# Designed miniproteins, single chains, continued (5): the designs that were tried, part 90

Each design is a single chain, and the fold is of that chain. pLDDT is the mean over its residues in the fold that is shown.

## One batch from the design tools (miniprotein)

Design m19304
Fold by ESMFold2-Fast:
Structure m19304 (fold): chain A 76 residues (1-76)
Amino acid sequence: GPLTPEQEREVDLALAEIVAAISGLTDITREQIEKVARGELSDEEIDALAEKTEDYNGFKKDVEASRRLLRTLRER
C-alpha cells in the first residue's frame, strides 16, 4: 500500500532538512524547492544547490537519504 506512518515521518524529516538548508538562499526559485520536495531534481541540480548551502556534505547526505527511501518504497 502507500507509505506507512513511520515511512511518512522519515520522508517528512528528510524533506524538512533539505527545505531548511535551501530556504534561505536568495537565488532559489519556488519551483526548485517543490522539485526538491518531490525528489525530481537531477544530480547536477542537487550539486548546484548544495554548493549554495553552508553544509554541502550534509545537504547531499539528506538528499541521498530521501532518494534511497523513495526507491525502497517503490520496490516494496
Scores: mean pLDDT 65

Design m19305
Fold by ESMFold2-Fast:
Structure m19305 (fold): chain A 93 residues (1-93)
Amino acid sequence: VKEYEEKAKKALEEGNNKEAAEYYLKAGGLAFNEGDFEKAIEYAKKAIELAKDTDDKIYAQALRLLARAYYALGDDEKAKEYEEKAKEIEKKL
């Protein structure tokens, strides 16, 4: 997790929002696999902010991670909201 977060911050310092979003997405996925769903949400939101106007594929992947993390925490309403949003973005890919 920390290694990907450090790489994301370095990419941001270099002005590479797409690379930063990819690393935040990787950090969030790793946090999810470790059972840290709150941390996965935090990283997924950072990836969404960076990717929403730059890369629809990363944006959709980050939305899916966010949905899975909310589902794991028992927030089915938010999980469904973000899953449907990811599906709408994926229709354009």
Scores: mean pLDDT 82

Design m19306
Fold by ESMFold2-Fast:
Structure m19306 (fold): chain A 75 residues (1-75)
Amino acid sequence: APVEIVADDSLEDLENAARAAGMAVEYTGDPTVLSRATVDKALEGLEKSKEPVTPQTERIRANVEAARAALDAAA
């Protein structure tokens, strides 16, 4: 199945990924704040996390990875 976005806003997906990884991600709701650095930080947090893998965590991770790919395509 294709990757399903859990949230309407990719920044919310990053926050959910950060919470799952036990880290905090700051954003202001301003689209100019969403950057590769923010996405990379969230993905690094997930990679370093020892939290159990759940279907929800997998979907959040997939959404964060999709956001990373979209930023790469836009750059």
Scores: mean pLDDT 51

Design m19307
Fold by ESMFold2-Fast:
Structure m19307 (fold): chain A 76 residues (1-76)
Amino acid sequence: GRREEITKFLEEVAKKIKKEGEDVKEVAKRIDLLLGAFASEFKSAEEVKKALEELTGKEVPMSLAEEIFNFIKSLL
């Protein structure tokens, strides 16, 4: 269902931006919580990029932030 597709997408995002040694599922849960709380408040891919960089402590590629922003817009 929609929830399983969201979980799968967030796990793929987590694989790209997690720190070495972090668990993919735990990072994906943290991203899910952030996006669930603030999805409707993000106005641009740049805001998504900054929020994820604050959450993970790692640089998030702009192309990935754009993919995530477009995914969020598809859910709203």
Scores: mean pLDDT 82

Design m19308
Fold by ESMFold2-Fast:
Structure m19308 (fold): chain A 59 residues (1-59)
Amino acid sequence: AELSPLEKELLEKEIELGLERMKLGVELSLPEPDEAEIAELEKRIEELEKEIERLRKEL
């Protein structure tokens, strides 16, 4: 069966969340982490998690 438009959007957001979490992990592992970059990544992750929760409620 084909994915619905909502299922496709959810999948895309989950992939984006995974990538942002990976970027955060890399930044945190650096000897001199960029605190501003970490703060922006944490904000992006929080926004993506909220959007994913909202989309899941609409499925």
Scores: mean pLDDT 83

Design m19309
Fold by ESMFold2-Fast:
Structure m19309 (fold): chain A 89 residues (1-89)
Amino acid sequence: STAERERELLELLLEAAKAAEEGDYEKAEELMEEATRLAIEEAKRMRAAGELDISDEELEELVRRRMEGILEEIKKNPKEMKEGLERAL
């Protein structure tokens, strides 16, 4: 379900924030790549259902750009990001 996929995405973001807090930036980046992959798949699924009038290329660029911004915040403020994501779950 969409809710289960959203939960999986949030759990990956939380694990990335935990890794960054411990100084494991390689692990945080790996988890963010997995989260980005899932986010792109979900976005393409929504587009295929006729929800969005946007190309696959533009959609992937927008999702990747947004996820890069989240990774930057995780690296800058890992504790605050972790606490926020724990509250969201």
Scores: mean pLDDT 83

Design m19310
Fold by ESMFold2-Fast:
Structure m19310 (fold): chain A 58 residues (1-58)
Amino acid sequence: SKDAEKGLKAAEELLKKGDYGGAATAAGHSRRVAEEEGDEETAKRAQEILDKAVKLSS
């Protein structure tokens, strides 16, 4: 979960900076790690960032 949490924070920062590609990559990785660890809350937050980054990137 610590790796998923770090990825989630990185994705949030990249999204705020307008790096949508980087945010999508970081969020996707964080979601996968969170899902493997059963961290449903982190996985949901990562999915939200991923969806937002993808929509904003085109």
Scores: mean pLDDT 82

Design m19311
Fold by ESMFold2-Fast:
Structure m19311 (fold): chain A 61 residues (1-61)
Amino acid sequence: MMSMEEIIEEVRKMLEEGVPASEVAKKLEELMKEANLSKEQQEKLIKETQRLLVEHLEAQA
């Protein structure tokens, strides 16, 4: 389905378009399962998307 790069870009786009962080997190989890990512790839993706999510949430505060 999607590469890690594509998933990260989708998360960025959703956050920039004002999709709620909770919906973004839910979709991220679904995309990770669909993409059949390795444990290491999932860990990297989670770290990157958590960074983006925290940055976005801090901007909303």
Scores: mean pLDDT 74

Design m19312
Fold by ESMFold2-Fast:
Structure m19312 (fold): chain A 66 residues (1-66)
Amino acid sequence: IDMDEVELAMAQIALSVEKTHPHPATQRDVELLEKVIKTAEKLNDKELKEEAQKLLEEKKKQLEKQ
């Protein structure tokens, strides 16, 4: 089984947790979402990439307002 498949599964879980348990934006959230975007881009998962990019923009805007 491709090691990248495990990385993708972990990325999807992380994104799901962020969406289901909203909390104040942190720099760690930005770093995690950037990692998810990189993984999605590497695996050509356009849907995951778009979802992660949208959430990243929201988290970055929230941090800028703080």
Scores: mean pLDDT 73

Design m19313
Fold by ESMFold2-Fast:
Structure m19313 (fold): chain A 67 residues (1-67)
Amino acid sequence: TLDQQRQLVRDFVQRQKNSINLSGQNGVNGLNLILQGGLRWSRSFGDFGPQAQQTLQDTYQQVLNNL
């Protein structure tokens, strides 16, 4: 159902945000690899893709600014 798809996208985005925050401890190159993986997968989410991409990019930028 649409609600199940929405929940799966939210769960995916949360896991990617956690991975981005963790990889920041290992430096910019690791952080960028995790972001690119998340962005590639978010393109498969149809109407939810742009929102997921924006959330991941915002999380990346926040972690990068705190390095």
Scores: mean pLDDT 67

Design m19314
Fold by ESMFold2-Fast:
Structure m19314 (fold): chain A 55 residues (1-55)
Amino acid sequence: SKIGELMQKVGELAKKYGLSRAETQELANLGIKLLEDEGWSVDEAIKAIEEKIKK
């Protein structure tokens, strides 16, 4: 599923950037909103999430 793929990729970003559980959950919730409410692809959502982490 799109949600499953998103959750896996958010977990990979959490490992890459050393994110806390709270930070990881916040970004996962953002990604789900982007997919479900805004109709974004997983790739688009993950790019937006990674840019937010870098800021």
Scores: mean pLDDT 84

Design m19315
Fold by ESMFold2-Fast:
Structure m19315 (fold): chain A 82 residues (1-82)
Amino acid sequence: AIDELVELMSKKGAEVQKRIDELRKQAGIAAKKSKTEAQMLEDEINKLKEEASKERDYYISLLQDPKKAEEFVEEMKAKAKA
């Protein structure tokens, strides 16, 4: 169902946000010792945001077709359930 696709998007978004928050902490620490290291971490954050944006666009395209959204959710559930 659409609700389950939204939940999957939310869960993936939360995982990406946790990684971004951790990288931001590391960038703040690195900035005290090396501008280059801080810049590399900011570049990684920007890359992660771009990748997350592309995944979100894909999920939004699935939400525009409820039948495809349901098929995708069921396939993901089949792969993810232990």
Scores: mean pLDDT 76

Design m19316
Fold by ESMFold2-Fast:
Structure m19316 (fold): chain A 75 residues (1-75)
Amino acid sequence: GKVTATVEVEPSARSDAAIKLAKAAVDEGAEVRAEGSGSTLTVTAESKDPEKVAKALKEAAEKTPGVKSVKLEIS
């Protein structure tokens, strides 16, 4: 399954957020792609357990300074 996290972030924090969210998804066994520009970061994760990955991404986003909001979609 696929999880897409659309993150609103402070531009100066975007790189750190990308690293932390990507690591959270990889730690759950997901294949991860992160891309972003300005105040937007998109993290896409493919996993056998997309709900577990989505929870990990949400938790990582909430713990990352400079993250303003996160929208999670599972498909």
Scores: mean pLDDT 85

Design m19317
Fold by ESMFold2-Fast:
Structure m19317 (fold): chain A 70 residues (1-70)
Amino acid sequence: SGLAEAEAKGQAYAEVIQLAKENKPPPSPEHQALMDQLGRALAAALGVPVPATLTPADVKALIDQVTDYS
């Protein structure tokens, strides 16, 4: 169902958000892909350019910017 799929994806993004906040490297290519997707989505929402290389620190900075809007 759509809700279960959304919850699973939300949980995966929550893991990536936690890794970024703790400045920890993604443990798998799948986590790296989710971190890249999260960073690009946050940059698009903020209307800012995506950095050439997305690190946990870059994603954390984007999360902090989104938090400032709330």
Scores: mean pLDDT 71

Design m19318
Fold by ESMFold2-Fast:
Structure m19318 (fold): chain A 68 residues (1-68)
Amino acid sequence: SAKEKLEKLAEELNKDPRFKAELVGDDTLIITNTGSVTDLTGLVLRLIGDYPDFEVTVEGDTITVKAK
């Protein structure tokens, strides 16, 4: 399910000190970048490639990953 995919992604990202990930409801993951702009850009490109069933949106240092 979308929720299980986002929960696993959140667990992975929370192990990386550059990122903080929080699941909101069952379909949305909010990721805060505490690293560089290069770290943010690299993660966004990875998410777009690896999670095509999700909408990836960026606002400042925040990435939103939402089920389509």
Scores: mean pLDDT 85

Design m19320
Fold by ESMFold2-Fast:
Structure m19320 (fold): chain A 59 residues (1-59)
Amino acid sequence: GKLKEEIIEIGKELGKLLGKGAEEHGKAVAEQLEKEFSEESQKKALEEAKKYLEEVKKE
């Protein structure tokens, strides 16, 4: 759903910054979080990932 779309988007942005395959990185992260974690845990992980991404971009 919406949460998974947000996770894949953040993963793609992180992948681009790290020089990895952006599409594959985002998809892999979304699938792993969906399989291993509840929606609450996924939301928390997404918020932490967004915070991390913003800090990396500010450097």
Scores: mean pLDDT 68

Design m19321
Fold by ESMFold2-Fast:
Structure m19321 (fold): chain A 86 residues (1-86)
Amino acid sequence: PLTPLEKFALAAADALARELPNLTPEQARRLVREMIRALGQFLREDQLERVLAHLLEKMRELGLPEELIALVRETAEEVIAELKAK
């Protein structure tokens, strides 16, 4: 079952996916990095990975470019790895 915080994080991921087409790749990378870092302070690793999977799925549903999806995935995975190391 999803916690209220995880449900909020999924809603935030949906909002981010919709905003990504309005951003430059550099802005998108910065926003994704900050979002994952902020959520990672409160979510477990498995919850954070589910939020990332949801974000990427939503980006695909919205028809965003594969290059942008790859950039977002790689950026988020890097930040998640940094959080695991702490």
Scores: mean pLDDT 83

Design m19322
Fold by ESMFold2-Fast:
Structure m19322 (fold): chain A 88 residues (1-88)
Amino acid sequence: MELQAFFDRLRADPELYEKALEEAKKEISKDPTNLEAWERYVLVLAARPEGIEEARKVIDYLEKVGFPLSPEVRALVDERIAELEAEA
């Protein structure tokens, strides 16, 4: 499963996680209306426990500005956050 392997890599490698966050932020900076870039950013944040609070804040922000995550992406993020919280 491609998405699970991606999360597992980010969780195991803090440097890869930070690089993935920087790349997503860079894409958002180029085009703040690029919903795909925001979805990628939230997915990366949800890969590690330290990103959970920021992921929730970004989701709330996107809902307020009228660019909510797709229901499918939101469900994946919520599931990953629940898994990380259960492991804590």
Scores: mean pLDDT 77

Design m19323
Fold by ESMFold2-Fast:
Structure m19323 (fold): chain A 80 residues (1-80)
Amino acid sequence: SEGLAALLAGRYDEAIAVFEAELARDPDNWRALVNLAGALAGAGRYDEAIAALERAVALDPDNEEARRALALLREHVAAA
């Protein structure tokens, strides 16, 4: 994945653009929402990252990966 490669390389603005394009084609892609949240958080855009994870949880409330990511990001923001 182009977006995942950019995210892992720390190219957050590039990763954000790729995941936003993926979500424009498939709005229910919860993995793209989780990855977008990671890229937004890497860029310091925490409110937008939380919103992306809240949307992923809303798509499937039993999604453990999305719920854990949201909890961890909320803890990080509260500690900062």
Scores: mean pLDDT 87

Design m19324
Fold by ESMFold2-Fast:
Formats: C-alpha cells, structure tokens, sequence
Structure m19324 (fold): chain A 99 residues (1-99)
C-alpha cells in the first residue's frame, strides 16, 4: 500500500509526500520494502530528481539490516556528490567545472 503511494509521489517529484510515505514504508522494517526504497532512490538519481533520492536513501539507511543500511549509505553518498555538483554550478554558473 505505502510503497505504491511512494512510487507515485516519487514519480511526481512530490518531495513532502515521498518523505511521508518513505518513513511509513521504512517503519515496517521489511527487507523487501528497504530494497524497494534503495531501488527507487537509484531510479530518482538516474532521473536527476536528487531531492527524492535523498529522502528515499535517508529512509533506507534507518534499516536494522546492516547489509541494506550499508548499501543505502552508498546511494546516499551518490546523492551528496550530485548535491555538491549542483551547488557549485549554482554559485558559479558561468565558470568551468574543474574536478
């Protein structure tokens, strides 16, 4: 139920709804639901929807399964890299990005 509502909110870019449903999904502490959060976060990164990806990865990191929590941290690190890149471009939109 909540995972289907979360998918719709994530696809719509509704950050507030995605955060609410992600918390409800993670509250189940289901391995299947946590894996779904991780998958949806990766899909959000691929779409460039970084705010949605952050919300989903943050929820997945609350997993009591250490292996899934570590995997979620990896996704959250990818989100951080994109957020930093966007902040640098916003501060210096005309400057070349030097890595």
Amino acid sequence: SYIEKLKKAAEAGDVEAAEEYAKKVQATQSEEDTRALIELAREAIERGDIEIARVLADAAMASEDESLAIEAVGVRMAVLAEEVSRELLERNPSAPVVL
Scores: mean pLDDT 80

Design m19325
Fold by ESMFold2-Fast:
Structure m19325 (fold): chain A 77 residues (1-77)
Amino acid sequence: SAEELLEKARKYLDEANALKQAGAPPSEVAKKYREAIEYAHDAIVEGDPETRREAQRVLAEAGKGFKEAVDEINAAA
């Protein structure tokens, strides 16, 4: 269900944030934010207006974190 997709998106967002806080490699951080983004997008497509609104908030946070992690990877290249 869309609600299950949103739950997965939140789980991966929390994992990404925890890895970032722990100073994990930006590639591992980006991977978890990517997973959160994918599930959040699916929840937006399948969800009712309330689920979609919450999924959009997850998508915004995960998207910001993903961009920051990718920018760190690119700066090191």
Scores: mean pLDDT 88

Design m19326
Fold by ESMFold2-Fast:
Structure m19326 (fold): chain A 61 residues (1-61)
Amino acid sequence: MEEVREQAELIVKALLDMGYTKEEALRVLERAVEIATAQHPEKADYYRELLEVAREILEKE
């Protein structure tokens, strides 16, 4: 739980710092999670939680 939140916060901050809008950052994350889940289906639950937490963080920006 805590590791997922820290990772989501780091990813969101990095994307926003690179100049992506919150909508663009979310699209980048959704695509990355789709690819990661296809490559590592055993981590699907982790990637799903990571995306949910990142979405919540972006909604507060």
Scores: mean pLDDT 79

Design m19327
Fold by ESMFold2-Fast:
Structure m19327 (fold): chain A 93 residues (1-93)
Amino acid sequence: MAEKRAEEEARLAEELGRAGGEAEAAGDAARAAGGAIGALGAALSAALAGGGGERGRRLGEEGGERAARAAEEAGGKVVAKGARGAAEAARAL
């Protein structure tokens, strides 16, 4: 039996374990980014309620789209969807 193949399979298992740890860290980063997007949405809603009108709506569209792009670059697909939803909600106002 080839001992070398068993060693290579063990190394592959270790690399898969590392990839799993990185995915978990990315999940934590996505949660933190989701919290930031939620806070941005709340601040935007407050600005719109304070008489933002068309100005507030435009700020919401631009802010939401920028947040969605930043989240996509960070690999946070879940937070990118949330940011796009916020931009669409601002557009509907």
Scores: mean pLDDT 59

Design m19328
Fold by ESMFold2-Fast:
Structure m19328 (fold): chain A 90 residues (1-90)
Amino acid sequence: AEELIEKAEELIERAKKLIEEAKEKLKEGKKEEAEKLLKEAIKLSEEAVELGMKALRENPELSLEEVLRLIGLILEAIGLKIEAELLLEK
């Protein structure tokens, strides 16, 4: 469970950095570069959701603290995916 949580946190952190870099590229008018970064951020966010959901499903021995942490990570990853998708529609 800890390894899956750490991997999900790593993917979320990478997705955040890609979204911030994409926002800078959009400010510079570099739309194609921003789109590539946003698509990668969506992909990493989806992987983080899948890992978090898998950790909840396959580990019935999780503590309440671990369950709440995983739910928080899943919600954060969903939020990042939505943000990246909205930026792509511009």
Scores: mean pLDDT 85

Design m19329
Fold by ESMFold2-Fast:
Structure m19329 (fold): chain A 99 residues (1-99)
Amino acid sequence: SEFDRWKEKMKEFIQKKLDYYNLPDELKELILSVFDKLFEKAREELAQITDPEERRRKFVELRGKILDKITKIINEVKQLLDNGDYEKALELLRKALEE
């Protein structure tokens, strides 16, 4: 589906950005897990919409929200790592996975 194709392309883009920031592998894996969870929740939300036009509008909205949220998480994790706060970075990502 277009949604799955977007997921693959975005995951590749995220992975390249994480590599550029030289994040530890554990944090990279957790960030990708957060992305997967956000995408799964979005898929379930789209499945509840019966009108094709509403579903398309919601897809665009959710795509933007996922990108914004993951970008904020990456930036916060990088800031915490730059400050030596590895434990706080782990806590932030674990909390994101619980949402």
Scores: mean pLDDT 84

Design m19330
Fold by ESMFold2-Fast:
Structure m19330 (fold): chain A 59 residues (1-59)
Amino acid sequence: SSHRAFAKEYVQKHYPQEVWEEAEAIARSVLLGLSDTASQAEIQNAIEVALKKAGIEMK
């Protein structure tokens, strides 16, 4: 889906390469809980919050 492609690009752009596999897995789980009408800003915020709770910080 376009949301999965966007989430992958967001993770790879803003997070260290060492955490991409884990961060992408968490991001995919987050997307399952979001509406298919969710905005890019809503998706970014939800991913950031979930990754921070998992101890994964932005580069």
Scores: mean pLDDT 83

Design m19331
Fold by ESMFold2-Fast:
Structure m19331 (fold): chain A 60 residues (1-60)
Amino acid sequence: SSMEEELQKQLEELQRQGVRAHLAGDLAALRKTLLEMAELHEKLGKHEHAQRLREVAATL
């Protein structure tokens, strides 16, 4: 669906932001990006992926 396509594009951008934050050592930006990615995975029905991202974010 067009909504799924839009959510996937948002995930791709957040993945790029997460990589940049990780390389910069910006833990606050990385945490924020992981939580935003978790939200999008929930909307896509990928609940286990979302939970894993929240667990990683909680360690930062």
Scores: mean pLDDT 88

Design m19332
Fold by ESMFold2-Fast:
Structure m19332 (fold): chain A 59 residues (1-59)
Amino acid sequence: SNEEEIRKLLKELFEKHKEGERNIELEDEVQKKIESLAKKLPLEKVQEILAEQVEEFNE
């Protein structure tokens, strides 16, 4: 589903940041993919997914 794909992409970004692999071009491409998928979902749902991922990252 689009929700699961967004969650996977966000997790990949966070994991790469932990590894110290900061590639601005790759991060921009992944962000564009997330935005593309987000257009297929209600805004409230996208906000819920982002909030969940931010909570996981802050743990």
Scores: mean pLDDT 69

Design m19333
Fold by ESMFold2-Fast:
Structure m19333 (fold): chain A 67 residues (1-67)
Amino acid sequence: MSDYEKALELKKKGEEAKKKGDLETAIKLYKKAITYAVNAGDYELARELSKKYAEVKRELEKKKKES
């Protein structure tokens, strides 16, 4: 499995975690996917994943700061 293929697999798992409301797992998966995308030289994929990571991280931080 190449770094590119691993990035896509992790992206898919991160999307599934986000869909289920598991924001902490989604953050971890997107972070790993970004690392593999960068290692693969796919900076467009890395930017897309970074946007998804930032979105989920913001949602999680809002939940923590509400209490």
Scores: mean pLDDT 82

Design m19334
Fold by ESMFold2-Fast:
Structure m19334 (fold): chain A 104 residues (1-104)
Amino acid sequence: SFIERARELVLEMERLVAEGKLEEAEKLFEEGVERLAEEVGLSKASVIAMGVAAKRGLPEEVALEAGKLAEKMEEAAKKKADEETKKELVEEGKKLAAKIKAAE
């Protein structure tokens, strides 16, 4: 599963940061996350969000929703989205947070 690969990338980055290997963590972020994102046709933000959710032991469906929200947030930032779009993303984030609490 690409979600398991995303989880492993997040865990490895956290391990490198904890060991003070910041340059290696940055390289893994730039090269490893970008490669996986390109393979699955998602953004780096989406891959990280899915990996973090999977690391927390959340269901695959919740990890996919987290990735989708991260993708929308990145697109909104790149397009300088209006305040209404930002409010809609906040509400979507609140709904996802409620699902995460229910899944834990």
Scores: mean pLDDT 77

Design m19335
Fold by ESMFold2-Fast:
Structure m19335 (fold): chain A 59 residues (1-59)
Amino acid sequence: NEEREKLLKLIGEILRLIGDIIDVELKLKRGEISEEEAEEKLAELKKELDKLKKELDEL
């Protein structure tokens, strides 16, 4: 049960992070943010995704 809850929580966090990446891309496409701001935000989100991916791999 605890392993399953941890897995579901990690999957949920990964999906939210993917949603955040899509949101940044959409905002950039709409001209709501600068290219520089989008690049910085995407770099941070990618680092967070890599951390979650590693944690998922350790399950």
Scores: mean pLDDT 83

Design m19336
Fold by ESMFold2-Fast:
Structure m19336 (fold): chain A 80 residues (1-80)
Amino acid sequence: SPLEIARLQAETAIEYAEKGDVDKAIKSFEAAAQYARESGTPLGEEAARLFEKAIQYLKEGNVDEAIELARRALELLREG
């Protein structure tokens, strides 16, 4: 399902962010946001917005805040 793919991409993105691989983290968060939105659910839309904000924080060098937002989005995806 799109939500399952979004969850997997988000988990992968968090791992890359924790390792300092910002470019791969951004790419995986972009995929997570896309698949969360493709679910057509309010929960997927909210998760997509959080992933997009996490990408913004990564681009600004705020890795810890990006990971925190991504973990919140993952909790939403696990409830759907």
Scores: mean pLDDT 87

Design m19337
Fold by ESMFold2-Fast:
Structure m19337 (fold): chain A 91 residues (1-91)
Amino acid sequence: SKEQEALDLLTAASNRLIAEARRHGDEELVEKIRELTRKIFQAIANGDKEAVEKAIDELKKLVDEAYQRGVISKETAEEIKKLLDEAKKLL
């Protein structure tokens, strides 16, 4: 289903960002990613499209902040945001 494909893309994006944050020892960033990912999954389960879009946009902002702080490369940030944008289109 489109929903399952979106969940798989969101899982891939969040796992990639968590792995990069852990490599940098940024446990606060790991917790923020987990909380936003949980909010996205809950909003999807509830069929709340507005909450899904808002939470995905918050996660995209967190990706940009991680790039600005040198936690991830520009290429990695663009790859993760592409996964998030693809997930958003399916929901």
Scores: mean pLDDT 88

Design m19338
Fold by ESMFold2-Fast:
Structure m19338 (fold): chain A 61 residues (1-61)
Amino acid sequence: MLVEEALKYIDQGKIDEAVELLKRAIEEGAPVEELTKAIQKLYQKDRRAALEVSVALAEKL
């Protein structure tokens, strides 16, 4: 699942790749609960990246 792969990239510090995967997960209709947990972890590593993904999620809601 894209969200699970993105979480691994976040842990590895590959923030740009994680953002891209999370945006794809949003477009494919991944569960909001899983997306919010991933965004929360991303926020701890890179606040700007987390905000970018949050905006993308809000646009789909």
Scores: mean pLDDT 83

Design m19339
Fold by ESMFold2-Fast:
Structure m19339 (fold): chain A 80 residues (1-80)
Amino acid sequence: SLDELVDEFVALEREIEASATPTDEQIQRLLEAVKKLREAAKKETDPERQLFLNMVILAGVATLLLAARRAGKPLPEIEE
């Protein structure tokens, strides 16, 4: 479910933030979670829930970019 996806995302974000050097696997898993959340947000019709999902996505993108930078990897691209 979407709520399960958000929970998995939050868990991944916490793991990455706790890591001094995030792994490629952790970065990839977070990127995939962000992409799935973005797809869910596009289909969301409730304005409040859409705002919530967009905030979660924004936080995830920030975490992903910082993690990639710490790992010395190129910035990941989130497709349309």
Scores: mean pLDDT 75

Design m19340
Fold by ESMFold2-Fast:
Structure m19340 (fold): chain A 71 residues (1-71)
Amino acid sequence: SMEEELAELEAFARKYTKPEDMPAVLASLEVIRAVREGLSLAEVKRRLEDNPDLTPADRAAALATYQRLIG
């Protein structure tokens, strides 16, 4: 499933990504998940804020990206 594919991508990223780049990768995976589920902007914002592995900058960038993708 795509959920299993996202989980495998996250595991791979955590193993091979530089620590400083990891929050941006995780934020990108949350955007992909949100697009797949058709989430509202408010729900995406909540999920990003509730993820302790993300920086405020990565949360803002991910939210802006999602808003562009949904129009």
Scores: mean pLDDT 83

